# Designed miniproteins, single chains, continued (5): the designs that were tried, part 38

Each design is a single chain, and the fold is of that chain. pLDDT is the mean over its residues in the fold that is shown.

## One batch from the design tools (miniprotein)

Design m17376
Fold by ESMFold2-Fast:
Structure m17376 (fold): chain A 65 residues (1-65)
Amino acid sequence: SKAEREEQVEAIFRLAEAGVIPKTAIGPALLEMGLVDEETAEEITRMAEAGVPVEEIREYVLSKL
């Protein structure tokens, strides 16, 4: 369900916020889990490399679920 996917997305973002994974790993992790398509994963990586805040990246991802 959408709620289950949102919970999985939030778990990955918690790992990034805790410094367990780099912000640039969010897109690849979500793609590997089947939560986003390749285009969305590439956009997440571009946002991370451009220094977009994690909170804005999260809002973007949640809008795509």
Scores: mean pLDDT 86

Design m17377
Fold by ESMFold2-Fast:
Structure m17377 (fold): chain A 66 residues (1-66)
Amino acid sequence: MEEFIKKIAEDLKRAFENGSPEDKAFYEKLKDKSPEEFVNEAIRYLLERAVDSAIERQKKLEELRK
């Protein structure tokens, strides 16, 4: 289990390190955390970003109609 979490954390770290400026900032903030802590925070971050992205997309569509 611990090895599995560590692998997931490494894959997520790689994705964030090569992601958007926001993803890179998240990586820098949490890169020294334990694998479990990093994975938990990364899942929360990704869920929040998915919600924010949906809201932002809706706002942009409304602005384009003006």
Scores: mean pLDDT 74

Design m17378
Fold by ESMFold2-Fast:
Structure m17378 (fold): chain A 73 residues (1-73)
Amino acid sequence: AGDAAEALAAAVASSSAAGAAEVAKRTQGILRDGVELLAAGRYREGGRLIAEAAEKDPEAARQAAVYALSLAG
């Protein structure tokens, strides 16, 4: 199907990877802070951070929330 399709796929993958990496780093930071707060018993602050992260990565946020709650009790 030619080099144009491969170039487009590479450009999308590169752009997506760069954007995803940046979002992932930011979201990971928020999730980590949220988990630490929940583990420390600060449920309001931790829950808010997890909710904020859910706007970027709902799957990661849900998993982090479950993990944090398992640490708290």
Scores: mean pLDDT 69

Design m17379
Fold by ESMFold2-Fast:
Formats: C-alpha cells, structure tokens, sequence
Structure m17379 (fold): chain A 55 residues (1-55)
C-alpha cells in the first residue's frame, strides 16, 4: 500500500541520515570508514530510490 511505502521511505531516510552522520564522524576523527558502513549507505540509497519511484 502507499502507507506502507511511505513508512518504508521514512525508515530508510532516518537510517541513511544516521549512517551519514556516523561516516562524517569518522572523517572528523581521521579514522578509516568501515567498508560495511559505506556498503549499507549504498544499499539504502538504491532501496530508497525504488520506494520513492513507487509513490
């Protein structure tokens, strides 16, 4: 349903925001960003694009 798509988009947006902030903190500290974190951000970007396209 459209409501389920909106809720999924909201969840993905919030997760992406949190992971992006975490990525930025690694850069500020001069630490290596975990590959798994970058892969998850890319996965969320792809899923979010698909969900929004269905709205």
Amino acid sequence: SREELKERARELILEEAGLTMEEMLYYVRGEEVPEELLERIEEIDRELEEVIAKL
Scores: mean pLDDT 87

Design m17380
Fold by ESMFold2-Fast:
Structure m17380 (fold): chain A 64 residues (1-64)
Amino acid sequence: APEYVVTVTITAQDAATGEVKTFTTAPVLVRSGEEIVAVVEAAIAALEAQGYTVLDAVADVAPA
C-alpha cells in the first residue's frame, strides 16, 4: 500500500483573548484515507481542548 506524509494547518481563535493563530502539525506518516481523517480530527480536538475555536483546517498530503 502507498505511504503518505500528512501535515495539518489549522487556523484557530483563542476564546479567552480573541487572538487568531495558525498551527501546523509535525508531518505524520499514514497509509490510508481513514488515517488522514483521524489525524485532522485529533489535531482539531486537541486545540478545542486547549480553549481554541477552530476556524479552518487544511490537510496537505504528499507521497512518502
Scores: mean pLDDT 82

Design m17383
Fold by ESMFold2-Fast:
Structure m17383 (fold): chain A 57 residues (1-57)
Amino acid sequence: TLKEEIRKLEEEGVQLLKELEEAKKNGASDSELQKLEDKYQAVKEQIKQLRRKYVEE
């Protein structure tokens, strides 16, 4: 269901935020931080799209 897809993406988002915070603490390169931010933004966009689709149904 769309609800299950949203839940899985929210879990992925939490993991990406953890990785981003750890990378910042460890002095990761701007390139590495940007990749993690891009992944996190992609997950957020996926959640928004699924929520819109859920309302449209």
Scores: mean pLDDT 80

Design m17384
Fold by ESMFold2-Fast:
Structure m17384 (fold): chain A 63 residues (1-63)
Amino acid sequence: AADIYAAILAKEIAAGKMTPEEAAKAVEALRQAGASPEQLRALADVARDAGLDEVAEILERAA
């Protein structure tokens, strides 16, 4: 489910463990799982707080 996958991604992002390439793949997987624009924006906020600005931009543009 999108909620479980988003929760796992949020932990990795908060730990600073996501590249822009991984973010692009994660967006595709989240969309396939039925993630909402709100879920993508929430993940972008987590990435921004973690200092992963490029990851945040990818997630925000996908919403």
Scores: mean pLDDT 82

Design m17385
Fold by ESMFold2-Fast:
Structure m17385 (fold): chain A 70 residues (1-70)
Amino acid sequence: SRAEVNAQIVAQLAALAEQTKTSDLATSQEMARRVEAEIDALLKAAGITDFRYKIEVTENQIVVYGERTP
């Protein structure tokens, strides 16, 4: 289950990286917000409610980091 959730998260992030190659910054940022929501839904479905991933999109890079929710 955890390995399956991790695989789905990796797939979502890989898809985001490919799509942002052909998108402008604003569209890429909107896509990152949607991917964050999809990952949050996957985590909640797995019973993980105190943790989330944040995605920062800049002109030069995509940065993914995890944080605890209060």
Scores: mean pLDDT 79

Design m17386
Fold by ESMFold2-Fast:
Structure m17386 (fold): chain A 76 residues (1-76)
Amino acid sequence: MDVKIAEEALERARALGEKLLAAAPSLSPEERARIVEALRRGAEELRELAKTLPEEAARLLLEAAEVLERTAEELE
């Protein structure tokens, strides 16, 4: 179950990142800053959760966290 939840988290992170990057030219600086903050918080929460899970699930959550961080960097 944990692995499936982690797989869904990674899929959602990728889909969210793609949509946010596509929308980036239409975002105000204020909206962009708020989204960046939310993405960084989400990435940190996923890293903390990964510390408590088996290796397979942890790896997927760390990849999801990296996707969120990368999206935040691109939106900066």
Scores: mean pLDDT 84

Design m17387
Fold by ESMFold2-Fast:
Structure m17387 (fold): chain A 88 residues (1-88)
Amino acid sequence: GPPVIEVRLRRNADGSLSGEIYLDGRLVGRAESAVEVAELVGRLVEELGAPARIVVEFDGARAEGVARDGAEAREETLRAAKEAWARA
């Protein structure tokens, strides 16, 4: 199947998001905002050169999507992060 990118987010006291980014279960990056998470995931998909499944987890909530390129990955990750933030 396609590579799986998991984003594990937490909400900080100041209202920011931070997260860890995993590729097929391996930690590959950390970020201190939703925008930075989306940018890192976008770069990762671009470097993979292949479609990826994106899973965002936040306080038990999960959002999933598929991205074909880095631009789509940035958009999908940001949408999922905003949804997770709104539900927390």
Scores: mean pLDDT 82

Design m17388
Fold by ESMFold2-Fast:
Structure m17388 (fold): chain A 60 residues (1-60)
Amino acid sequence: AMADELFRKAAEALNAGDTDKASIYARQAAEVAGLTGEQVVKRLADYGAPIGGPPAAPPA
């Protein structure tokens, strides 16, 4: 599906350190799939993006 391809591209961009492209692809995927930001993060992790895993590792 289009959303899956966008998540793959977003994850690949994150792995390459291109956060700008990753953000664009992730937003498009979220809009197409109707996902929340938390669901987008989980989906990106499923595609192998180095997101830092669970929300238990916040910057605070």
Scores: mean pLDDT 69

Design m17389
Fold by ESMFold2-Fast:
Structure m17389 (fold): chain A 62 residues (1-62)
Amino acid sequence: GAMEEEKVKHAYEFLLKLAEQIKKQYPDAKVTVEKVGEKTFRLTVVYGDKEVELDVSAEDIP
């Protein structure tokens, strides 16, 4: 429904802002946000030879 669409949109915008904050703190890091499910996003942080992936549900975003 509309409430669920708003929640997903809010989660995406929140994660994009988080990615920008991470890039400001770690300028050499590459941060990406990808939609991997209807309500799930993947945040990927690459720093040098290290890669961290975190799957985040839209329901877990404040």
Scores: mean pLDDT 79

Design m17390
Fold by ESMFold2-Fast:
Structure m17390 (fold): chain A 60 residues (1-60)
Amino acid sequence: MDKVIVGKGENPLEAKKNAFEKLMEELGLKNLDELEELIREGKIEVKIDYETKTATITVK
């Protein structure tokens, strides 16, 4: 089941931070290294919309 997590902020870095915080909380991740491993394995897709300052994360 694909899960979509959306983070918004005043700038793209804030949006990415908010999306990652939500993702880490929901998946019980301890640190960014675990998040990076999931991205490398293709289990997480991260997209940043710089115009709307929105980060979208899809968990596969």
Scores: mean pLDDT 78

Design m17391
Fold by ESMFold2-Fast:
Structure m17391 (fold): chain A 69 residues (1-69)
Amino acid sequence: MKEKILKVIELSPDPVEATAFAISLVGELLAGDREGALKTAEDFLQWAKERGYSEELIKALEELIEDLK
């Protein structure tokens, strides 16, 4: 889990977006809100696809989403 979150941050082209994503996701996981965490990851995957971000980032997000299910 932690390694997959870090991989998404490392592969993100925008450090502000990556930081906001990480804060939201980790906050939701610490609160026990797994459904909210899943939605945060799915929303970022959709954003990455719409922005044309790297295939490596898209795959890392898909792997993170599978771990959150």
Scores: mean pLDDT 83

Design m17392
Fold by ESMFold2-Fast:
Structure m17392 (fold): chain A 85 residues (1-85)
Amino acid sequence: SKNEELINQLKIILVHRVRPELSYKEAAQLLRIKNVDEKFIESTRKLEEEYKHLSLEELLEKMRELGASDEEIRELRTLIEVLQS
């Protein structure tokens, strides 16, 4: 679904924000997101520019609004904490 695609793009943006040396494709690999083509990457780049003013917590809340589960949010928070250490 479009919401699932947006959630995946937001996850990639969060990882890229914490680890800016990682490409979008490498961030997607860490998140086990499949089917990352050039159009998906370009869309993700535009979305990152649109949401550059949002905090990590605001991005997580946006994912929840799009239908991300509490478990999915928790797993992503754990990954972010590991990447920040």
Scores: mean pLDDT 86

Design m17393
Fold by ESMFold2-Fast:
Structure m17393 (fold): chain A 60 residues (1-60)
Amino acid sequence: SLEEDLAKAKAAIEKYKDNGAALAAASHEAVRLARQLGDEEEVKEAEKQLEKGKKGPIES
């Protein structure tokens, strides 16, 4: 379900919080899923994590 997929994306954000590219990818998925659910609060949190992934340390 979308809720389970969002939960997995949020778990990936926690797992990859120190990995810029992986954090950005997981956060992009969380934004997409939260938008499909219509949960604006989750969208805002995912967008915040996405910005951190883009501006954080770059990992190859």
Scores: mean pLDDT 77

Design m17394
Fold by ESMFold2-Fast:
Structure m17394 (fold): chain A 83 residues (1-83)
Amino acid sequence: SKELLEQAIELLEKAIEAAKKGDLEEAIELAEKARELAEKVPGSEAAVYAIDAAIEALKKGDVEKAISMLQAAIEMLKKLKEE
């Protein structure tokens, strides 16, 4: 669903903003919500793996890696939305 992809992208963008502010707990919660929406869409497997990697990085305090993985997931979901 295009709507689910758009909602997941918005949540991931909010997760990046939370991570940049140092609010890692909020970033994790937003990324987990985005993952739940994205996994319902066929073809999202690579994006879901990137989100999972970002959540693990956030839990370890690796903010740079987390933001990179969240950005990659957003790009993957945007590409999927164009299909």
Scores: mean pLDDT 89

Design m17395
Fold by ESMFold2-Fast:
Structure m17395 (fold): chain A 58 residues (1-58)
Amino acid sequence: EKQKKADEYFEKARQALAEGNVAEAVHYAGLALIYDPNRETAERVAELLGPAVAPAQE
């Protein structure tokens, strides 16, 4: 149940990144972690956003 919502928000985050909307991607990724705060989900979010967030730039 919660895992389904987390997966849905993670997919929205990925789509937002594809459109260059980093702020929206970060928002949806945060929601995914709230619904399923699992090590695997956190790692996937870090890999998805890592290149954009690590240097503190878009």
Scores: mean pLDDT 71

Design m17396
Fold by ESMFold2-Fast:
Structure m17396 (fold): chain A 78 residues (1-78)
Amino acid sequence: SLAPLDLDADKVEEAIEKNPELKERMEELEREAARVGEEVRRLIAEGKVEEAERLFRERMAELLREAAEIAKEAAKLA
């Protein structure tokens, strides 16, 4: 198995797929991550590399916290 014993990724993913609310939250999270990526690329293209790095770090930390909460809820349902 490729998943560690802690937070079995396959079971978490299956629980998300079976729960419409978690699936919608996951999709919203993915969409928000894509927007952050686009903004970061824009700042880099403008030569604002330091601002792009700061934005990426701050926004990705927020997105990872939401991803962790979704995973915790899914793990409780699996």
Scores: mean pLDDT 78

Design m17397
Fold by ESMFold2-Fast:
Order: structure tokens, then C-alpha cells, then sequence
Structure m17397 (fold): chain A 85 residues (1-85)
């Protein structure tokens, strides 16, 4: 559901904010900038989903899957980069 996707993206954003703090402690400025860009993209998507919910509209299943997969992929990439630092 659109509400479940919204909650999932909010959870991923929170995890990325924690990963950003780890990158800041490590002094990895490039990774901090990368995480900030991902968080900004998630914020835009969260806003779009909130607007969709206000209209009482449903997300297409394909869009729902795409948003979840992208968020998971971004989180995994950040985790991998933190492990290499």
C-alpha cells in the first residue's frame, strides 16, 4: 500500500541519517555528500507520497516495488562504502 511504502521510505531515511553520522565521525566527506543526496531524493519521494495520500490515490504496484528496491539499493551501497572506509 502507499502508506506502507511511505513508512518504509521514512525508515530508510532514518537509517541513512544514522549512517551519515558514522561517515562524519570517520571524516569521509565524499560519503557524507553522497548520503545527503540520497536523503534529499528520499525527502522528495516522501513528499510525493504524502501528496498522493492527501488525494486518496493509490500507488501503482510497479512504482511501489521500484521505490522500495531503489531505497534498499541505496542503503546497501552506503553500508558497503562505510565498511570499506
Amino acid sequence: STEEVLEFLKKVKKELEEKKKEAEKAGNKELVEKIEKIIKELEEEIKELEELLEKGEELPVEREIGLKLRAIGDLLEVELLLKKA
Scores: mean pLDDT 85

Design m17398
Fold by ESMFold2-Fast:
Structure m17398 (fold): chain A 89 residues (1-89)
Amino acid sequence: MKEVVFLAVVKSGSGIAPGTRLRITLKGVEFSELKEGDVFDVEVENLATGEKFQGKFTVKKILDENTIEGELKLLSNGDVADIVAKKLS
């Protein structure tokens, strides 16, 4: 199955501290298929704690062939974060 995995860093947010590192997995899509304004259901892992969450991720900007900016909303608590995400695979 197609998927893209990102290493993300929180830049600003409500409830999530700036500098928090996350692994974000988008299923059914490749990086080359991403467009600004796209919204995905995502799996999120906090790399410091190992906690796993479900979220909704909106692509805000495509910065280069491996890097995007976006908004992450955690579905469990409604926390919102602006993130920069770099493709791992």
Scores: mean pLDDT 83

Design m17399
Fold by ESMFold2-Fast:
Structure m17399 (fold): chain A 62 residues (1-62)
Amino acid sequence: NEGARKAAEAAKAAAEAGDAAASATYLHQMGVFGGEPGRKGALAGARGDAEAAAEGSIQAAE
């Protein structure tokens, strides 16, 4: 799911920039588009766990 992958990438970028509000918005989008894997990946990205965020993006895109 391309939407879930883009949302995960955006959530990771927002978290790295310290923008908690933008990261929270993208977490919601991941839940809508990627289901559980997308939501878990975006949440990991918001916490700064880039590797777990990448895994969630891959799973959400499938």
Scores: mean pLDDT 61

Design m17400
Fold by ESMFold2-Fast:
Structure m17400 (fold): chain A 88 residues (1-88)
Amino acid sequence: LAKELAERAEREAERRRAEGDEEAAEALERLARAFRLLAEGRTEEAIELLVKTVEEALRKEYPEWSEEEKAKAIEEFRERARRLAELA
């Protein structure tokens, strides 16, 4: 599954770049890298990369969000990533 998610994210990144959304494409490429790490059994590294990617994206793309909103979104994502890794 993780390898398929990585391939899907890479294809979505290419589509976003073709549409002129270079920043979304770069974010999706980083997400694909995290899924690739997960497929290789590097679960902790994958979770850390996913959390950091989401944190950086939220701070850059949504500067209007409060620090509480960003922290909540980051924490929810961390919990979902960990839960997904446990099920894989």
Scores: mean pLDDT 75

Design m17401
Fold by ESMFold2-Fast:
Structure m17401 (fold): chain A 78 residues (1-78)
Amino acid sequence: MTKLEKSIYDYLKKLLEQGGVLDKFTEEAIKLIAKYASEEDNPLLTLVRLISLADLVAARRGREKITPEDVEEAKKLL
């Protein structure tokens, strides 16, 4: 994990904990969101979009938790 990726990961995890939704994400999904966000020119905007799209994908697939597969599909919709 790069320094930027870890910083985004720590920030994301804190946001999800404060929102009471940390348990709705797998650990692997959180790490993947942080990785993809760290690769983009606007990490914060990408982070928000990936969270929103991954939640939508998981809901459409009837998943109780957001998985890495849902994040990968969300990345394609970006």
Scores: mean pLDDT 82

Design m17402
Fold by ESMFold2-Fast:
Structure m17402 (fold): chain A 75 residues (1-75)
Amino acid sequence: SVSDLPAVLKELKARIDAGETVTLTPDVGLRLSGVGTFEAAGIHFRVPIEEELKARNGGEIRELVVRAGLEALGI
């Protein structure tokens, strides 16, 4: 659900800050796939995930995930 997105992104941020690769459930339409790839609502797109992971700052990865997800949904 889109209403759950902030909580899910917070969890993603925490795990990325810990140096983990996180996979969100298909129900939220988001997936972190490999290095430099996001998938939202079944649409595949690439973002600079490696740089965000190196920064250890989930704030920027959150923005990338939200923007990429909204773009994939056509919003």
Scores: mean pLDDT 44

Design m17403
Fold by ESMFold2-Fast:
Structure m17403 (fold): chain A 92 residues (1-92)
Amino acid sequence: MEDFLQEAEATLLAMGAIIAERYGDPEAAVRFAKRAKELLEKMETVSPGVLESLRFVAEAARRAGENSTDPKVRQEALKAAEELEKLIKEKE
């Protein structure tokens, strides 16, 4: 039951992050990446499906950061992506 809710949340975070990146909302992409990190930190065991969904969140946040003209938003997005990617690698 909990695994289903975590997979659903991870999928929604991935969709939200991709949409935010495509519409040029790097601040929203950062929020999705931070939420994804919080979700992953609370999990003792992680399904491959959750990890794959959260990789899409990290990728979207990194692209949003790279495309941002605001130095502060760029730094926050790239940092959020890096921290999430690092945690995903540790949970593999």
Scores: mean pLDDT 83

Design m17404
Fold by ESMFold2-Fast:
Structure m17404 (fold): chain A 56 residues (1-56)
Amino acid sequence: DKKRKAATLITAAGILAIAEDSPEAMKLVKKAQEALDKGDYDKAIKLAQEAIRVAS
């Protein structure tokens, strides 16, 4: 289920962005959440994965 995958990745990315104090990762997390809210699960997944890469 792409929706559940997107939600899980956004949650993980958000936790990591806060833990690493990464404004760029947090910006990507917000964009991923917007994509999820619009039903664009593929975009939400890509943005959340990018947030994780940026934060780490």
Scores: mean pLDDT 85

Design m17405
Fold by ESMFold2-Fast:
Structure m17405 (fold): chain A 102 residues (1-102)
Amino acid sequence: GAAEEAEEAAREAREAAESGDGERSMEAAGRAAEAAGEAADHALRTGSKEDAEAAEEAARAAAEAARAAGESSTGVIASRAGGAAVAAMGAATLARRAAGLE
């Protein structure tokens, strides 16, 4: 599902950042943020606490991946990583609201 896709992409982003591949890290962080958003949207549709918890975990992983991508990059790539982090945090907020946690 989308939550698993987000976690996989987040892992790829962190590994790419550790290897110094800022471009690959940023691309993977972007995919993780998009997948986390899809997971949050799914949780909103189902109203399931389990789906909301999965979406929150995915969003948190995506935000961490975006931070790693930003730290390994400069200029435009760093700016793109910041955007991905904001999107992932938004997804986490939506997931928490779907679960009635906030």
Scores: mean pLDDT 78

Design m17406
Fold by ESMFold2-Fast:
Structure m17406 (fold): chain A 75 residues (1-75)
Amino acid sequence: SLKERIIKAMEEAIKELEKLLKEAPEELKPKLEELIEKAKEYLEKIKKAENEEEAKEIALEFLREILPKLKELFG
């Protein structure tokens, strides 16, 4: 299902971010930790979604929140 695909994609993304955190400069670690915490929060919301459309809307909400934070990390 779409919901299961979104969950798997987010779980893999979180694992990759956690790997990056281990190798990150100390100055970037707090921002990466905040990003990971936010991703985990949205993952829990997606898991609780009652249908695929709700899961999709929550995932889009996450992207709208995360993109400015990624700009702060890399731009």
Scores: mean pLDDT 82

Design m17407
Fold by ESMFold2-Fast:
Structure m17407 (fold): chain A 55 residues (1-55)
Amino acid sequence: SALIRELGERYGLSEEQLRAAARAYQENEVLRRVALKDSGLSEEELERLVAELQA
């Protein structure tokens, strides 16, 4: 998707890394904070990525 490509190019992450971050963001509050810190993505960007991957 265009969002996966855009975020991957901006943050230097693969599609697999973005999918892993989105999964961690959804699991619980602790993993959500880890995903935010490790990926460098904002909350809005991770929420948009989660919505895209659930479609």
Scores: mean pLDDT 81

Design m17408
Fold by ESMFold2-Fast:
Structure m17408 (fold): chain A 97 residues (1-97)
Amino acid sequence: SIYDKIISLLEKVKEILRRALERGEVTPEEQDEIISLLNEIRKLAKEAGDEFLARQADDLIATVKRLPELTPEERREAVEGLLTQVDAMLDYVREKK
């Protein structure tokens, strides 16, 4: 289903964010990959008619784009927040399939 594809993509986003948090930094390549994955999630959410999920993806994209502009402390807090948001999205999507 569309939601199974979204789950797979969210799990990829979560893994990249987890590794970045453990390392204490997000590389430009990881930032680009996360944005690409979130754009695909947004597209699939819109195809499913799930405007709530599409909005959540947009909010995550906006946060990820700001990461290079933050202090190291703010960046760590932002990545922890992104992980919390991704977990909430995973729980939401798992209830939809």
Scores: mean pLDDT 89

Design m17409
Fold by ESMFold2-Fast:
Structure m17409 (fold): chain A 65 residues (1-65)
Amino acid sequence: SEALEGAELAREKGDMQTATSLEIAALSKNPKAQELAKQAAELYKRGKWEEARELANEAAKIALE
């Protein structure tokens, strides 16, 4: 689960917003939310934190629908 790994990395860096969004999306059973969360985690690992946060927020929003 790359999304949960990304969430853990974000938490370790103190980025609670991204971590929470990734966890919400990863725990959902919505395939679109999980796919976006995976992409956001990959961006986060590459240091593209702004794009990662934006995509993680979109993933969490979809997960809550």
Scores: mean pLDDT 84

Design m17411
Fold by ESMFold2-Fast:
Structure m17411 (fold): chain A 61 residues (1-61)
Amino acid sequence: MSELEQRLRQAIAAGDREGAYRAAEELARAIGDLEGFSEEEKERIRRRILEHVDRELARLA
């Protein structure tokens, strides 16, 4: 796993909502930059990562 994935996981486990969103944004951007994705595809990837973060954070609450 990448350092960004580990950072996101740790932030979620700590209940650090702001840290989790920041890590998710960085991860989404890094994934988008790996391939010649369109802006539409990058937004779709970002949406999926943020939805996952919201679900995990809600589970802790």
Scores: mean pLDDT 75

Design m17412
Fold by ESMFold2-Fast:
Structure m17412 (fold): chain A 60 residues (1-60)
Amino acid sequence: SKEELEEKIKEVSRRILAIEAKGLERGYLTPEEQAELDKLIEEEEKLREELEKLLEEEKK
């Protein structure tokens, strides 16, 4: 549902911010954190596309 996608987007965004905050505190990201960050960014983009598609369906 739309609400489930919005909640998933919020969760992914919070996780991205948490990794970025850790990197800022230490002045670097580990290779594992960089890989996770890249994956989370891709996941967020995909979820946003799915949400946009649902909104288009509602306009019909």
Scores: mean pLDDT 82

Design m17413
Fold by ESMFold2-Fast:
Structure m17413 (fold): chain A 64 residues (1-64)
Amino acid sequence: SETEKKIKELEEKRFELSQEYHRLVREDAARYGFDTLSPETRARMEELKAEIDKIDAEIKKLRS
């Protein structure tokens, strides 16, 4: 169904965003450590978290 296809696409996008988030965490840890994140890395991680939460809400709505 179209709903199942859309859920799959959203799950794939969520996975990609999660992979980017974890990559940024590793890269920033190598340079600054976790006590003080770079401003750019922090802003991007906040953006990624917001997008992931938005996708999770959409998937939940589609499954309701």
Scores: mean pLDDT 80

